# Designs tried in a protein design run: designed miniproteins, single chains, continued (3). Part 34

Each design is a single chain, and the fold is of that chain. pLDDT is the mean over its residues in the fold that is shown.

## One batch from the design tools (miniprotein)

Design m9150
Fold by ESMFold2-Fast:
Structure m9150 (fold): chain A 62 residues (1-62)
Amino acid sequence: MELEKLAIEKGEDEEMARLAGVSFEDALEAGADEKEVLERILKYAKEAGREGVAEAAEELLK
């Protein structure tokens, strides 16, 4: 939810922001480390040119 809201605030497409948020929450529910998941999301968002998701992930990693 946090990642989705931040990504939308940073100008990301609502559907893409939602998919990123759901993927993040699913990974955390499965017991993944939050920092590792955020680093992975940041990497993939940058590769895909999804600036809003990338900026949101960077903010949550601070």
Scores: mean pLDDT 81

Design m9151
Fold by ESMFold2-Fast:
Structure m9151 (fold): chain A 64 residues (1-64)
Amino acid sequence: MQALESLKKMAEEISREEKERNPEITDAQADELADQLAKEMTGVMAEESRRRLREERRRKEEEE
């Protein structure tokens, strides 16, 4: 769960860097990009993690 906060911070950092590279990007656009990146990163990680945990949990429960 701590990883979620880390990913959010990373996304914010990436958007800030992108804004520095592309000054044409507005503050609002940078914020939107950070939000999108965080969603994508957490989404992919959550999906993969959920799949693995679900499979492992099911195996464990099946075995008792």
Scores: mean pLDDT 68

Design m9152
Fold by ESMFold2-Fast:
Order: structure tokens, then sequence, then C-alpha cells
Structure m9152 (fold): chain A 80 residues (1-80)
């Protein structure tokens, strides 16, 4: 999906700028669109949900790193 690709490109730029909160929100939007378009298997949907939930928890604890966001982006790019 072009819309997913645009969201992933935006997330990559936000990570580069160290806007980790903006990156997480954009990655969540990309994942939601993949679920809506039925472009993921049930196993991939579970893996994405667990990874994004982990990142949200890390963000709330002030422990979210650029590497964590980059790993989530790579997972989404691999699935998309």
Amino acid sequence: SKKVEELLAKARELIKQNDLSGALKTLEEAAALLYEEKLVTPEQAKELAEKLFELLRLSEEGKLTKQDAEEALKLLEEIA
C-alpha cells in the first residue's frame, strides 16, 4: 500500500530527528492501516501488536530508544 509506505517513510524521518513519540504514533498508524487492509497474517498481527505495546510501555517509562523504534520500523517494512 502506498499509504503504508508513506507512513513508514515518515516514521523513518521522525526516528532520524529523534522524535521517538512521533515515530511511535506514525508506526501505530501504519500498523492499523495494515490491519484494516488485511495485509497481515494473524501471526504477523500478533507480533506487531506485541512489539508496539512494548514500545508504548518503554515510552511511558522514559526508556524508549532510537534502536527500539528502528526495530519496529524494520518489522513493519518486512511485513508491508
Scores: mean pLDDT 84

Design m9153
Fold by ESMFold2-Fast:
Structure m9153 (fold): chain A 79 residues (1-79)
Amino acid sequence: MEEVKKQAESYADMAIRSIEAGGSRGAIEFAKKLYDYTKKKGDYDTGIAQLERVKAAAERAGERKVAEEAAKLLEEMKK
């Protein structure tokens, strides 16, 4: 459980760093890795929390494509 949370946080941090560097492609890649990893491990609560963090960072930075992709992944995870 703790290892899953740490890895998910790492992917979210990499997505956020990519947003801060102006790299929308990298941010989307790490958001997808975060989604796939937490879904594979069955830790949906961690996935939702970390994807919401990525979405919020993208919204603050004005990175609409990243925010939209994060919102889509959140919707898929909540199904």
Scores: mean pLDDT 85

Design m9154
Fold by ESMFold2-Fast:
Structure m9154 (fold): chain A 90 residues (1-90)
Amino acid sequence: SHSFKVEGPSTSTVTVTASGSGDITLLVNGKEAYTFKLSEQPGVVPFSTVTITKQLNIENGATLTVRGDKLVHVHSVSVNGKPLERVKTK
């Protein structure tokens, strides 16, 4: 999972681009806000990238966490059109 601080108005558009099999869960301040099932989307082909867009109520300064299942790779996240790239830390 990866977390981002969100700045701006209370209603934000979250866009996630991902590939793989399983679920992507969007959490706001550690609480589940939305879950997207990659395998259940119309027209999804194995190993293709899928782009999801969801409007969420995210207060200014709140933390958005994007969690993919173990077989899901999250390629990019954007909030209100601003890209928030995933950085691998170890």
Scores: mean pLDDT 69

Design m9155
Fold by ESMFold2-Fast:
Structure m9155 (fold): chain A 97 residues (1-97)
Amino acid sequence: MEEIFEKSRELAEKAYAEKGTSTPEGMKELFEQAAELAEEAGHLDLARALRAQVEFLLTHDKEAGLEAVRHAARAAGISFDEEEVEKRIEEVVEAVK
């Protein structure tokens, strides 16, 4: 569990570093294309998760990060501890300030 969060953080940091050559618009376009494909396939919660995720990556808004997890959990049919996830999102936001 913890190792999955560490890997997700490392991938997010790597994607953020690689954005030195990729504009915020380019990242938003890639996530929007993925969200459109998910919507066409009938995976509405996955599409919402992808859009919330790119909003979180661009704005570092805690609520956008939490919404991304909520929609991803619905798409996967799983439940999660919202308070624990919110604390993790706050730690990420503080680290990138």
Scores: mean pLDDT 68

Design m9156
Fold by ESMFold2-Fast:
Order: C-alpha cells, then sequence, then structure tokens
Structure m9156 (fold): chain A 108 residues (1-108)
C-alpha cells in the first residue's frame, strides 16, 4: 500500500541518519530506543546496545534508569511465553542485559 511505502522510505532515511550519527558518536536516547524497538539492522542495533551499556555506567541516575528500561524492553521483545513477560522487573532487566551482552559478543 501507499502507507507501507511511506513507512519504508522513512525507515530507510532514519537508518542512513543513524549510520552517520554512530560514526560521530551522536546517537540520542530516542535513536537508541527506535533502533531497539523497530529491530534496526545488525550494525545499528549493536551500536545502540553498546550505548545502552554506556548509559548503565553513567553518573546520571536518569541515564541508568533509561538503560534499565531499554533492557526490560529487550527482554520483553525476546519473550516466548506469558511467564517470561510476567517476570519481575529485576529479572527482566538482568535477562535484557544478558541478551545485549551476548548479541554484542556474537557480532564481534
Amino acid sequence: SEDEKIIEESREKRIKELEEKMKNNEMTKSDIAWAIFTGAPEEILIGAYKKVLELLNSSDPKDRRFAEELMRLVALLAARSGAEILAPDDVLVARGRKIIEDRIKAAE
């Protein structure tokens, strides 16, 4: 459909913009969230995952909270059962962190 074409063109443009932002270390929190939520291409997704780990080590509590929220999102997106979705927040964060770390290692 026409709407599907517009969405795909918008996605392609954002992917190109994110590739440039990654080179310049300019990826924003919105960019990181978009890459994870939409399942961006491997190179961009791994870049976003590395930024999540950097934010987890930030001196700013807001950055650490944002990183934990994204780790929970990663765990939820990877969930295969209702029991995995209903897991406590700390379990989801730990699972999301493991998925992120494992994906970064697999890409290297």
Scores: mean pLDDT 85

Design m9157
Fold by ESMFold2-Fast:
Structure m9157 (fold): chain A 100 residues (1-100)
Amino acid sequence: SLKEDFERTLEALSRLNEAVKLLKEGKYDEAIKLAQEILDEFPDDGFVRRLARDILAEAYKKQGKFDEAAKIYEEMAEESRRLGNDVLARIYEKKAEELK
């Protein structure tokens, strides 16, 4: 239902905000764990999933896990291109390339 979908979206956004806060505080392992939990719990919400992946990539970068971050950016580039956003796809491709 619309009410259940709305409440679910608000829960996802609240948890995304907490993950961003953890990232800003340097709590990278906690931010990664929460972002992964968000991806598992919200498989059908493309917007929520893209935001969670952005947090994952940034956290991996800050930990020096560049190969893991690059893989996430490559996945985001593929999804952006599939949705017809070639500009965003090129931005993520460049981010991935800079980590190789």
Scores: mean pLDDT 86

Design m9158
Fold by ESMFold2-Fast:
Structure m9158 (fold): chain A 94 residues (1-94)
Amino acid sequence: SMEERARRREASRRALEAVVEAVKTYVDTGDIEAALDVLEAEIRRMEAELSREDVLAALETALRFLDWLQRHGDAEFAARLRARVEARRAELEA
């Protein structure tokens, strides 16, 4: 439905914003662990505010973006962000 599409789009937007916020933290601080913690904190906030199905779909969107970023940007940083997202997805799927 159009309502389901709107919810999915909003969830995807939030997941992508979480990645952007993590990138900003890394650029501002040089601290990769701080950036990873920011990403995880935003994912956990999404888990509290959104349905499990919407969070899982949003994390899949984030992973596809991070796969692209790993090929075209900082591969090490992108891989570490990706691993953190995959860990959250695995916990939610369990």
Scores: mean pLDDT 84

Design m9159
Fold by ESMFold2-Fast:
Structure m9159 (fold): chain A 81 residues (1-81)
Amino acid sequence: SSLLEEALRLVRQFAEAVLAGDSAAAQRLLLQLAELGKQSEVLREITILVDEAYQRALKLSREERARLLEETLKEVERIAS
């Protein structure tokens, strides 16, 4: 669906923002993802997963953060398929 494609796009942009240290962009993208989460259970599940990953990523080194975000993206892609 177009909403799932939009969510995947937002998650990828969110991961890039987190890795770049752009907290303002990360928060804005997470808010946009949360708005999509209101449209379906699947989108809500994706939003929860990404938010949990963000909370964990803030405690990690850059390299560990990148690995966590890649794992999160793979899980989001699995849920979206």
Scores: mean pLDDT 87

Design m9160
Fold by ESMFold2-Fast:
Structure m9160 (fold): chain A 87 residues (1-87)
Amino acid sequence: MPIEPGNEVIVEETEDKVVFYHTSRLIKVTYDLKKKSIIIEDVKSGAKVTIPVAEPTPESGQETQKRIMDEFREMAKKLNIPIPQRP
């Protein structure tokens, strides 16, 4: 299957949190830098899950985005949340 543009997330970075909004699934992921946790919320079902994260090392927003997306994929599988199509 070809890669679809809508399969990417919108990233909003603030000084105390990073928010990812998955456009095709209406899933919101918030990385709370103060609480060192990730909150994943499925807008259509209202389900949410909180994941504690290890103490972060200094890294760019792009590196943080990739790490959070990997954690999101694992949690989506554990929660039986539909994941984007893959080839």
Scores: mean pLDDT 60

Design m9161
Fold by ESMFold2-Fast:
Structure m9161 (fold): chain A 87 residues (1-87)
Amino acid sequence: SADDALRQVLRHVVGELRRKAEELREKDPELAKRLFELADQLETLIAQRDLAGAFALLSEEGKTNPLVAQVLAMLEELRADLERHAA
């Protein structure tokens, strides 16, 4: 289903956010901390099957983090494509 595909991509996003946070730990510890917190919150929402909550969280974080804004834009495009082709 479209929801299953989106959840799988969101799980990948959680992993990438954690990797980016680890890389930034020395250079930008505040951003690293925020990315770890975002990843943890997303993982919880994914486990609860709350896709609307996941997109809302990414929308709020994207206001201050260009990386998150770009990820959200790609996920919104993917969601629209999956909904158009869900037969």
Scores: mean pLDDT 82

Design m9162
Fold by ESMFold2-Fast:
Structure m9162 (fold): chain A 81 residues (1-81)
Amino acid sequence: LYEEVLARVEERLDKAGASPELRQKILDAVRELFARRLLTPEEIDRIWEEAGGDPEKMLEILEQRLADVRAEEAEWQARRS
């Protein structure tokens, strides 16, 4: 399932004309969010629709979610100190 979802994302990005660098950044962000269980396959489809099929906008949405998660983790670590 996970590998199939990544393959579908990669195919969408390729068809949308995303550069190899942009495609890699998006796939890396998707992998990180999946590893943290913060993203479902259905949410990826929703993000793609929200981005209007624009790979750059999709990357912005994914990077913002990752930044929010990292900020939360840093805040939790500070609270434990």
Scores: mean pLDDT 77

Design m9163
Fold by ESMFold2-Fast:
Structure m9163 (fold): chain A 77 residues (1-77)
Amino acid sequence: KVKELYDEVYKIVKPLAEKLANEGKSAREIYEELRAFVEPRIDELAEKYGISRETAERVARLAIADAVNEAIKKKLE
């Protein structure tokens, strides 16, 4: 179920990360904005997948970091 939570968060944040990168925001700015966007959803995601809040938060942050890194990499092409 951890992979399903990762996939769901990644799917949500990927287009937002790409948009923010195209607007000229730094990796840090994009990460902070996406983290703020996802944070209110952590409890719901934890309950949905039967995972602890702590694990859900760590997995969500990993998905956000991966989305930010991919968006920045695409911009540098």
Scores: mean pLDDT 83

Design m9164
Fold by ESMFold2-Fast:
Structure m9164 (fold): chain A 61 residues (1-61)
Amino acid sequence: MKEEEVEITSEADADALLDKYDLPPEQREALRAFLRANIGARVKLTLEGDKLTRLEVTEAP
């Protein structure tokens, strides 16, 4: 299990986080939508192997 917490300050930060993970297109699109809906927030991602299992907002915008 891997956990990463990051502040999404801009669309560029969201895109950089997406490019960091080699996710299937369906999961990549879901993650993109989540990150873009939470610009200005701090978010936490949980991965098990190459699978995204959890997305959390740890600090709201």
Scores: mean pLDDT 75

Design m9165
Fold by ESMFold2-Fast:
Structure m9165 (fold): chain A 71 residues (1-71)
Amino acid sequence: SAVLLSSSEKLAYILELAEKLGKSFTFAAISLLLERVSGERATIEREVRKLVEAAGDEKTITAEMVRELVK
């Protein structure tokens, strides 16, 4: 879709944003985020930035963080 990312495009974009922000995701975290986040770039950016901020000094974003912060 021209206005929404596919599941594979969402995955690529989430991973690109995480790398640029100095974080990685566990497999469980990325899987849960893909299920919960819409395909809109602005929404993906907002949710990823929120998770990065919550992680603080931790390099890895966990499924628990996604469960708490992304509905």
Scores: mean pLDDT 84

Design m9166
Fold by ESMFold2-Fast:
Structure m9166 (fold): chain A 73 residues (1-73)
Amino acid sequence: SAELLAEIEAELRELAELLTQLSTVASDAEVQAVMAQVLAKVREAQRLLDAGDYEGALALLREARAYVEERLA
């Protein structure tokens, strides 16, 4: 639905902002490790979107966001 797509776009924007914050406080090695994990989840979320599973895609993006937030704490 349009509402789920808007939620997915919001999660992607927040994830990008958190990754920008991480890059200012974490080492290059830590940023690389986090980016690898985030990109894997984003790629899987894209596959779910292509299959019409918006709820599954949103859940994976929320997991990616929580993962980055945990590293910023």
Scores: mean pLDDT 84

Design m9167
Fold by ESMFold2-Fast:
Order: sequence, then C-alpha cells, then structure tokens
Structure m9167 (fold): chain A 81 residues (1-81)
Amino acid sequence: PRYVSLDEFLAELEAHLRTLSDAEVLAVVQSFVEFARFLAENGHEEQALRMLERLIAILERQGRADAAALVRAAKEELLAA
C-alpha cells in the first residue's frame, strides 16, 4: 500500500480534472471548497488555505478561469472570517 501525501493526491486530482468538462470541474471544486471550510472551522485553517492555493494553481494551469475564480473567492472569505 502506497502512502498518499497531499501532493500525491493533488497530482492525481490534476490528471483527473483534465478529463472532466467545465461543469464537472465546478462541481468537484465546490465539494473541495466545502471540505476546506469544514477544515478551517475545525482548527485546520492553515491546511485548508494550502489546499485551496494548490487547487487554484492547478485550475489556472488548465485554463479553467471560472473554477479558479470560485476558489479564490472562497479563500478570501476564509481569510476575512
């Protein structure tokens, strides 16, 4: 059994996102944003922010501007809270 780090998980996610439509990517991104909010509310704010920053970079590399903007807005909301 391979030990999966956040970086390994995000690399696999990046490959998977390349196979999805823009609408499917938005649905996946919304699920990640909700999970990041849950982490922040439970004392894992640094991990939540890091996860969102890495996701923004992936989406920008794939040219998914709408999805990247949604994640940026969610990150700004978490920082303002």
Scores: mean pLDDT 80

Design m9168
Fold by ESMFold2-Fast:
Structure m9168 (fold): chain A 80 residues (1-80)
Amino acid sequence: SLKEEAEKQRELREKLVKEAAVKIGIGTEDDSIDDIINKVNESEEKQIKFLEVLKELAKKEGDEILVYQAENALKLLKEK
C-alpha cells in the first residue's frame, strides 16, 4: 500500500505539473515532464508564472509539501 500511495502521489504531481504548463500556455497535455521543465527554464518570467499556478493547483489538492517547495522556489526567483 505504501508503494501504491507513493506512485499515486507521483502521478498526481506529474498531472499538476502538466496542468500548470497548459494553463500558462507553455505546453500541452501530451508534453513530457522533461519538455515542460525545458520550456519553463527558458526564462525567469516563465518560471515565476509556472510556479505560481503550480502552487495554486497544489493548494487545491492539499499537497502541502508541493506548496512549500513552490513557495521556496518563487522566493528565490523573486529576490533577484
Scores: mean pLDDT 81

Design m9169
Fold by ESMFold2-Fast:
Structure m9169 (fold): chain A 65 residues (1-65)
Amino acid sequence: VTDEPPVVRVSTPEQLEALRKAAEAAGGRVYVVDTDPEQLEKARQEALRDMAAGRPAIVAVLEPP
C-alpha cells in the first residue's frame, strides 16, 4: 500500500518544465533535487506532508551532465 510521492528522473530541462506545469495545474509543487540521497530524503518528506494536506507533490531528480 504505497501512498508515496512520485519520484521522476529527468535528464532534460524540457522534461522538468513539463513536470512543473502538470503539478502546477493540479495545485501542487515540484521539488527538484540532484543525485544527493540526503536532499532526496528531505524532498520526499516535504512532498509527503503536502500530499497529506491534499496538495499533489512530485520529486524530480535532475541528473547533471
Scores: mean pLDDT 76

Design m9170
Fold by ESMFold2-Fast:
Structure m9170 (fold): chain A 73 residues (1-73)
Amino acid sequence: GSEEQKEEAKKYIKEKLKELGKEVEEEELEKLVDLLTGTDVSDELVEAYATKWNLSKEEAREILEKAEEILKK
């Protein structure tokens, strides 16, 4: 993932969380995107972020998997 892909992934996550009534700090987005550049989306990661964002496991998985897709392009 290039810096441009990281920025696109951060924008996607922020926009989706905003649509769901959630706010997220830029620092948290940056840490998550950096994690996703070196780690595949696992069930453990999905459950951790579902809990953190107070979302369903399905909603968190969709957001994380789409962000991973952007970063692997």
Scores: mean pLDDT 81

Design m9171
Fold by ESMFold2-Fast:
Structure m9171 (fold): chain A 100 residues (1-100)
Amino acid sequence: MKEKFKEYFKKALEDILNNKLSPSIKRAREILTEVSPEVVKEARDVAKELGYDEIENLTDEELAIIHRASVIDYIADKLIEVGKEFEEWVKKRREKGELG
C-alpha cells in the first residue's frame, strides 16, 4: 500500500524534474487551491526516503503538485479496482436472476 504511493510519487517527481507534464500533473495543477505546509513536509520526507537530493531546488508549490498528482494516480487505480469488483458482483447477481 505505502509502496504503491511511493511508486506514483517517484514517477510524478521524475516527470517534474524532466519537465514532463503528465495528465495527473495537469489535473493536480488545476485542482490545487492552496499549498499545505503539512503536504509539502510529507512530500519532502518521501523524496528523501527515495534518495532524491535535488528536491532542495523544487518550490513548495511544485512539491504540493507532485504529492497531489501521486494521490490522483493512487485514487484512479483504486477506483478501477473497485469498479472491476463491482462489475463482477453485478454479473454474479444477474447470472442468479437476482437483478432483473
Scores: mean pLDDT 75

Design m9172
Fold by ESMFold2-Fast:
Structure m9172 (fold): chain A 85 residues (1-85)
Amino acid sequence: SIMDQMQQIVDQIQRLTQQGFQYINNGDVDKARQILKQIEDLIDQLSYLVIQAGMEGKEQEAMKLLQQASDLAIEVRKAVKQAES
């Protein structure tokens, strides 16, 4: 289902977020930037799936998953920016 596909993408973003923080902790800012780009690409995919889920009456549930993923991306982006300073 679309909701199962969205949940799989969110789970992938959670794993990538953990990897991104590990790279930052190890001083590998370039790899953390690559992880951030992967997260942002997955969020773009989630945004398209929210439209499809809305057509099936699942907009509120889909929006919660998108919000969860977006919050994770914001935290990784902040961490990358701080590590670049």
Scores: mean pLDDT 90

Design m9173
Fold by ESMFold2-Fast:
Structure m9173 (fold): chain A 86 residues (1-86)
Amino acid sequence: MKISVTIDGDTLKITIEGLTEEQEKKLLEHIEKLKPLRIEVLRKGNKLEITLEGLTREQKDELIEFLLSLKPDEFVLVEDGKVTVY
């Protein structure tokens, strides 16, 4: 499973490849609990693209911790032009 998160201003974009149906459901339920101002979800086979707006910094940190808890083989975070690889 590969996860990429890009934070650009008020927009947070998540791209996930190789997520199970159970993991996808848990992720979407977690995101809905954060009550983002906007949520857009696009599925293409085993690829899931999620765009979120209106999350606080604390909610973004919580979401990143949740994504890391899924034990991805690769995790890339791009925030304000800074790249972190886990």
Scores: mean pLDDT 82

Design m9174
Fold by ESMFold2-Fast:
Structure m9174 (fold): chain A 60 residues (1-60)
Amino acid sequence: MEEAIKEMSKYTSEEKAKKIADAYLSGNKEEAAKLIREVGLEKGTDAAQEISKALIDAAQ
């Protein structure tokens, strides 16, 4: 998960990347999706897609 946080931090703040990872790991996937959506609105759809990919890849 540390690798996913590092990857997500390229597209959002490290604090927000950690929040997304924590929500996903706690099973609160709705909260994780909400936070990713917020990044998409703030940074663009491509940023949200890259964050989603990093998170899914880390959850292997």
Scores: mean pLDDT 80

Design m9175
Fold by ESMFold2-Fast:
Structure m9175 (fold): chain A 83 residues (1-83)
Amino acid sequence: SAAEELRAELEAVADAGLAAIEALPADASLEDLLAVEEETIARLRELAARAADDPELRAAFLAVMPAVLARLAAAILAALARR
């Protein structure tokens, strides 16, 4: 279903963002970390826009996003703490 595809895309975007953060060396610049965050947020915003006009897609988006945001926030904070 379109909702299952959206959920898979949200999880794939989160996984890609997490992998990109983990791939950064400990001495990477703050600008490098911010670039990864900006790209990930832009992709999540695109998926939010696709979901906006469809109640089923919106429900799927809202169900997944809290976990996605928590995982990304934890990874970003861990990367900042390692600096």
Scores: mean pLDDT 83

Design m9176
Fold by ESMFold2-Fast:
Structure m9176 (fold): chain A 82 residues (1-82)
Amino acid sequence: SSELRAKLEQLLAELEELEKWLETKKDQISKEDYEKIMNAIKRLKDLIRELLSKEKVDEEKALKEVFEAAGEVQEVLKEVLG
């Protein structure tokens, strides 16, 4: 749907802003933790880009996969930043 596409594009933009913010905190986070969180964000962004590249998407499956990947980002953020 056009609404799903718009929401995925918004989430992608929000993740890019999160990456910029994390770069400003890079010297306050261990290299290992920084790489862990950046890798989790990259996986979610790659998933969103793949979904946006498809003409037809199973929206229920896509939303589940995005929510699971977003949950991984949230858990890593919680672990690294408290």
Scores: mean pLDDT 85

Design m9177
Fold by ESMFold2-Fast:
Structure m9177 (fold): chain A 58 residues (1-58)
Amino acid sequence: SDEELRRLQEMKQQDALKKFDDGMKEAENELDKMSKEDKEKLENERKFQELLEQSLLS
């Protein structure tokens, strides 16, 4: 029946939304970890450069 088709479509839509949501959450978590690593790397490089400049200028 048409009603059965609608319910099946609703189930597929809900499943797709849940998978999309889970995928988004994982992607955001990975991006956050990458962003944090990049930030730490940049800070370390900056600090190293400042120390180097101070050492050279004494």
Scores: mean pLDDT 76

Design m9178
Fold by ESMFold2-Fast:
Structure m9178 (fold): chain A 97 residues (1-97)
Amino acid sequence: SKLEELKEEIKRLMDELGLSEEEKKLIEEMIKLDPSVAEPIVEILRMLLELSKLAAGSPELAAFQAANTARVRELQEKIKEVAEKAYEKIEEEKKKK
């Protein structure tokens, strides 16, 4: 399914970016709560990966950030509520263990 393909892509991107186990768990819980966030998450992770290849303080980094600021905000807004719910659920489960 498209969702399974997106989950596999997210897993590869998370590993390539070197995300922490806590960050990976948050993303996995978000997708469990609302599978519709998988596509925005792939876009965000791909943008972060491209950003990671650009030198700090370079004109290329500044241009990339300027070109993508509006899209980043749009993607963040799409996932914000689900991210908050996923975080709360993880914290509640920690209290029970």
Scores: mean pLDDT 79

Design m9179
Fold by ESMFold2-Fast:
Structure m9179 (fold): chain A 75 residues (1-75)
Amino acid sequence: STALEGAEQGLADLDALLAAHGDALPAAAREHLERARRALEEAREALERGDDEAALRAWGRAVEAVRRAVEELAR
């Protein structure tokens, strides 16, 4: 499914970012990206169970966490 593919791609992208640059990021930005990763894992697991409502809520938390990380980086 497109939603599952999106969650898997998001996890891969965040894992690559944190592996390549995590130690160079401000701690607050890194913490928000780690929260986004956990929320994307929750979204993937919810999609695997067929719980679209839980997946949508977890995706929303992931988007918010990424927004917070970008806000920290823009300081």
Scores: mean pLDDT 83

Design m9180
Fold by ESMFold2-Fast:
Structure m9180 (fold): chain A 102 residues (1-102)
Amino acid sequence: MEEEEREKKKKEELEKEFRAGVAAVTAAVLRVIAKKKGISMRELALELAREKADKMLVWIARMLAEGFSIEEIAEYVRNHSDEELEEAAEEAYRRALEELEK
């Protein structure tokens, strides 16, 4: 009884840590891309939205543009459900598209 429940919790914890790690690596890569292109993180977020890139990439770029650290972004991903992350990504994408229309 307890072994199956422990394995499930360990899997859920590992999946959360993996997603947080992926977000941290993605944020670091986006910083390198912005620097190489000579553009701001805000400009990169708008470019990603214009190119119809993954909404999570737009959200990570926007969080970096707003001054959040890579560690803070990873912690947000660790502490939120997939549904909450999808809602945050959709909102970031919507706001980027609104900025492109102005």
Scores: mean pLDDT 83

Design m9181
Fold by ESMFold2-Fast:
Structure m9181 (fold): chain A 71 residues (1-71)
Amino acid sequence: SMADLQKRVQELRDAFIQQAQEIDRKIEEIESKMDPDSPKTREELARLSQERQALALAYNAEVARLGEEYR
């Protein structure tokens, strides 16, 4: 049912938000403690940005998969 789809999408979104907030906390910690002009700081922030993007791609792929099941 559409209600089941909405529930599963919401559960995925909640998990995504929780994991994204964890990455966001790490970014904030680096920004507060490290020199922003340092190449090392930029490399760490780029890595966390890539992790955040990978998480978003995985979330979008799973939402799309569920949408196909309910067509």
Scores: mean pLDDT 84

Design m9182
Fold by ESMFold2-Fast:
Structure m9182 (fold): chain A 89 residues (1-89)
Amino acid sequence: MELDLSSFSREQLLGLLQLLYILTSSLAEATGDPRLAALAERARELIERVEAGQLSKEEAIAQIKELLAELDRLDPALARWVLREVTEE
């Protein structure tokens, strides 16, 4: 099933960004991969922008999809796990 982020609330989108930040920062620390560290920083910046009301819901969704695509390129198993966690309560 395709993840329909358009039905997500702002709080749910923030929760997904926070999950991405925690996972990518932890994995960056464990592996030393600077690409994962860059993803973690981008997730953190997006959290700040969403909380400040600087991004529309559509732009937040687009940025989250981009982060997930980059994570899938670096660690496909982790990207799939994240998607399952946010769609299966």
Scores: mean pLDDT 78

Design m9183
Fold by ESMFold2-Fast:
Structure m9183 (fold): chain A 81 residues (1-81)
Amino acid sequence: SVLDEALAELERLKAEAEAARTLEEVERIQKRVMGLYTRTLHRIDTDPSLSAEEKAAARAALLAAVRELAQVLRDVTARIE
């Protein structure tokens, strides 16, 4: 599913974030995360096979994963600075 693909990509980005050594790498990952989030929200909202309830659940799961990765990026930034 669109959500499963996005969650798998976020997991890969999380691994890249944990391996980041520079603030430039962190910023690049942040941009990729936000691009993925925006794109995936649009794909969920425009999917005619999903009910309103399924769309709400998918958006909630996506937001939770993005927030978790944002915390990883904050922790990595603190270690680099």
Scores: mean pLDDT 89

Design m9184
Fold by ESMFold2-Fast:
Structure m9184 (fold): chain A 60 residues (1-60)
Amino acid sequence: MSPEERGRRLREARDRAGLTQREAADRLSMSQSTLSSMERGRFPQLSDAQVELLVDGLLR
């Protein structure tokens, strides 16, 4: 996936979980600014495998 596709995948998972960016960031043990950067595709070091782990964390 591209960084933008990874960001959309995270945002869609967060929307399905009914979480705000702040709540999702707290659940994933990261800052809201980090999650915002990931959702906007500004985290090119984020791998496809890491996205799936974060998605799993948001939906459970």
Scores: mean pLDDT 81

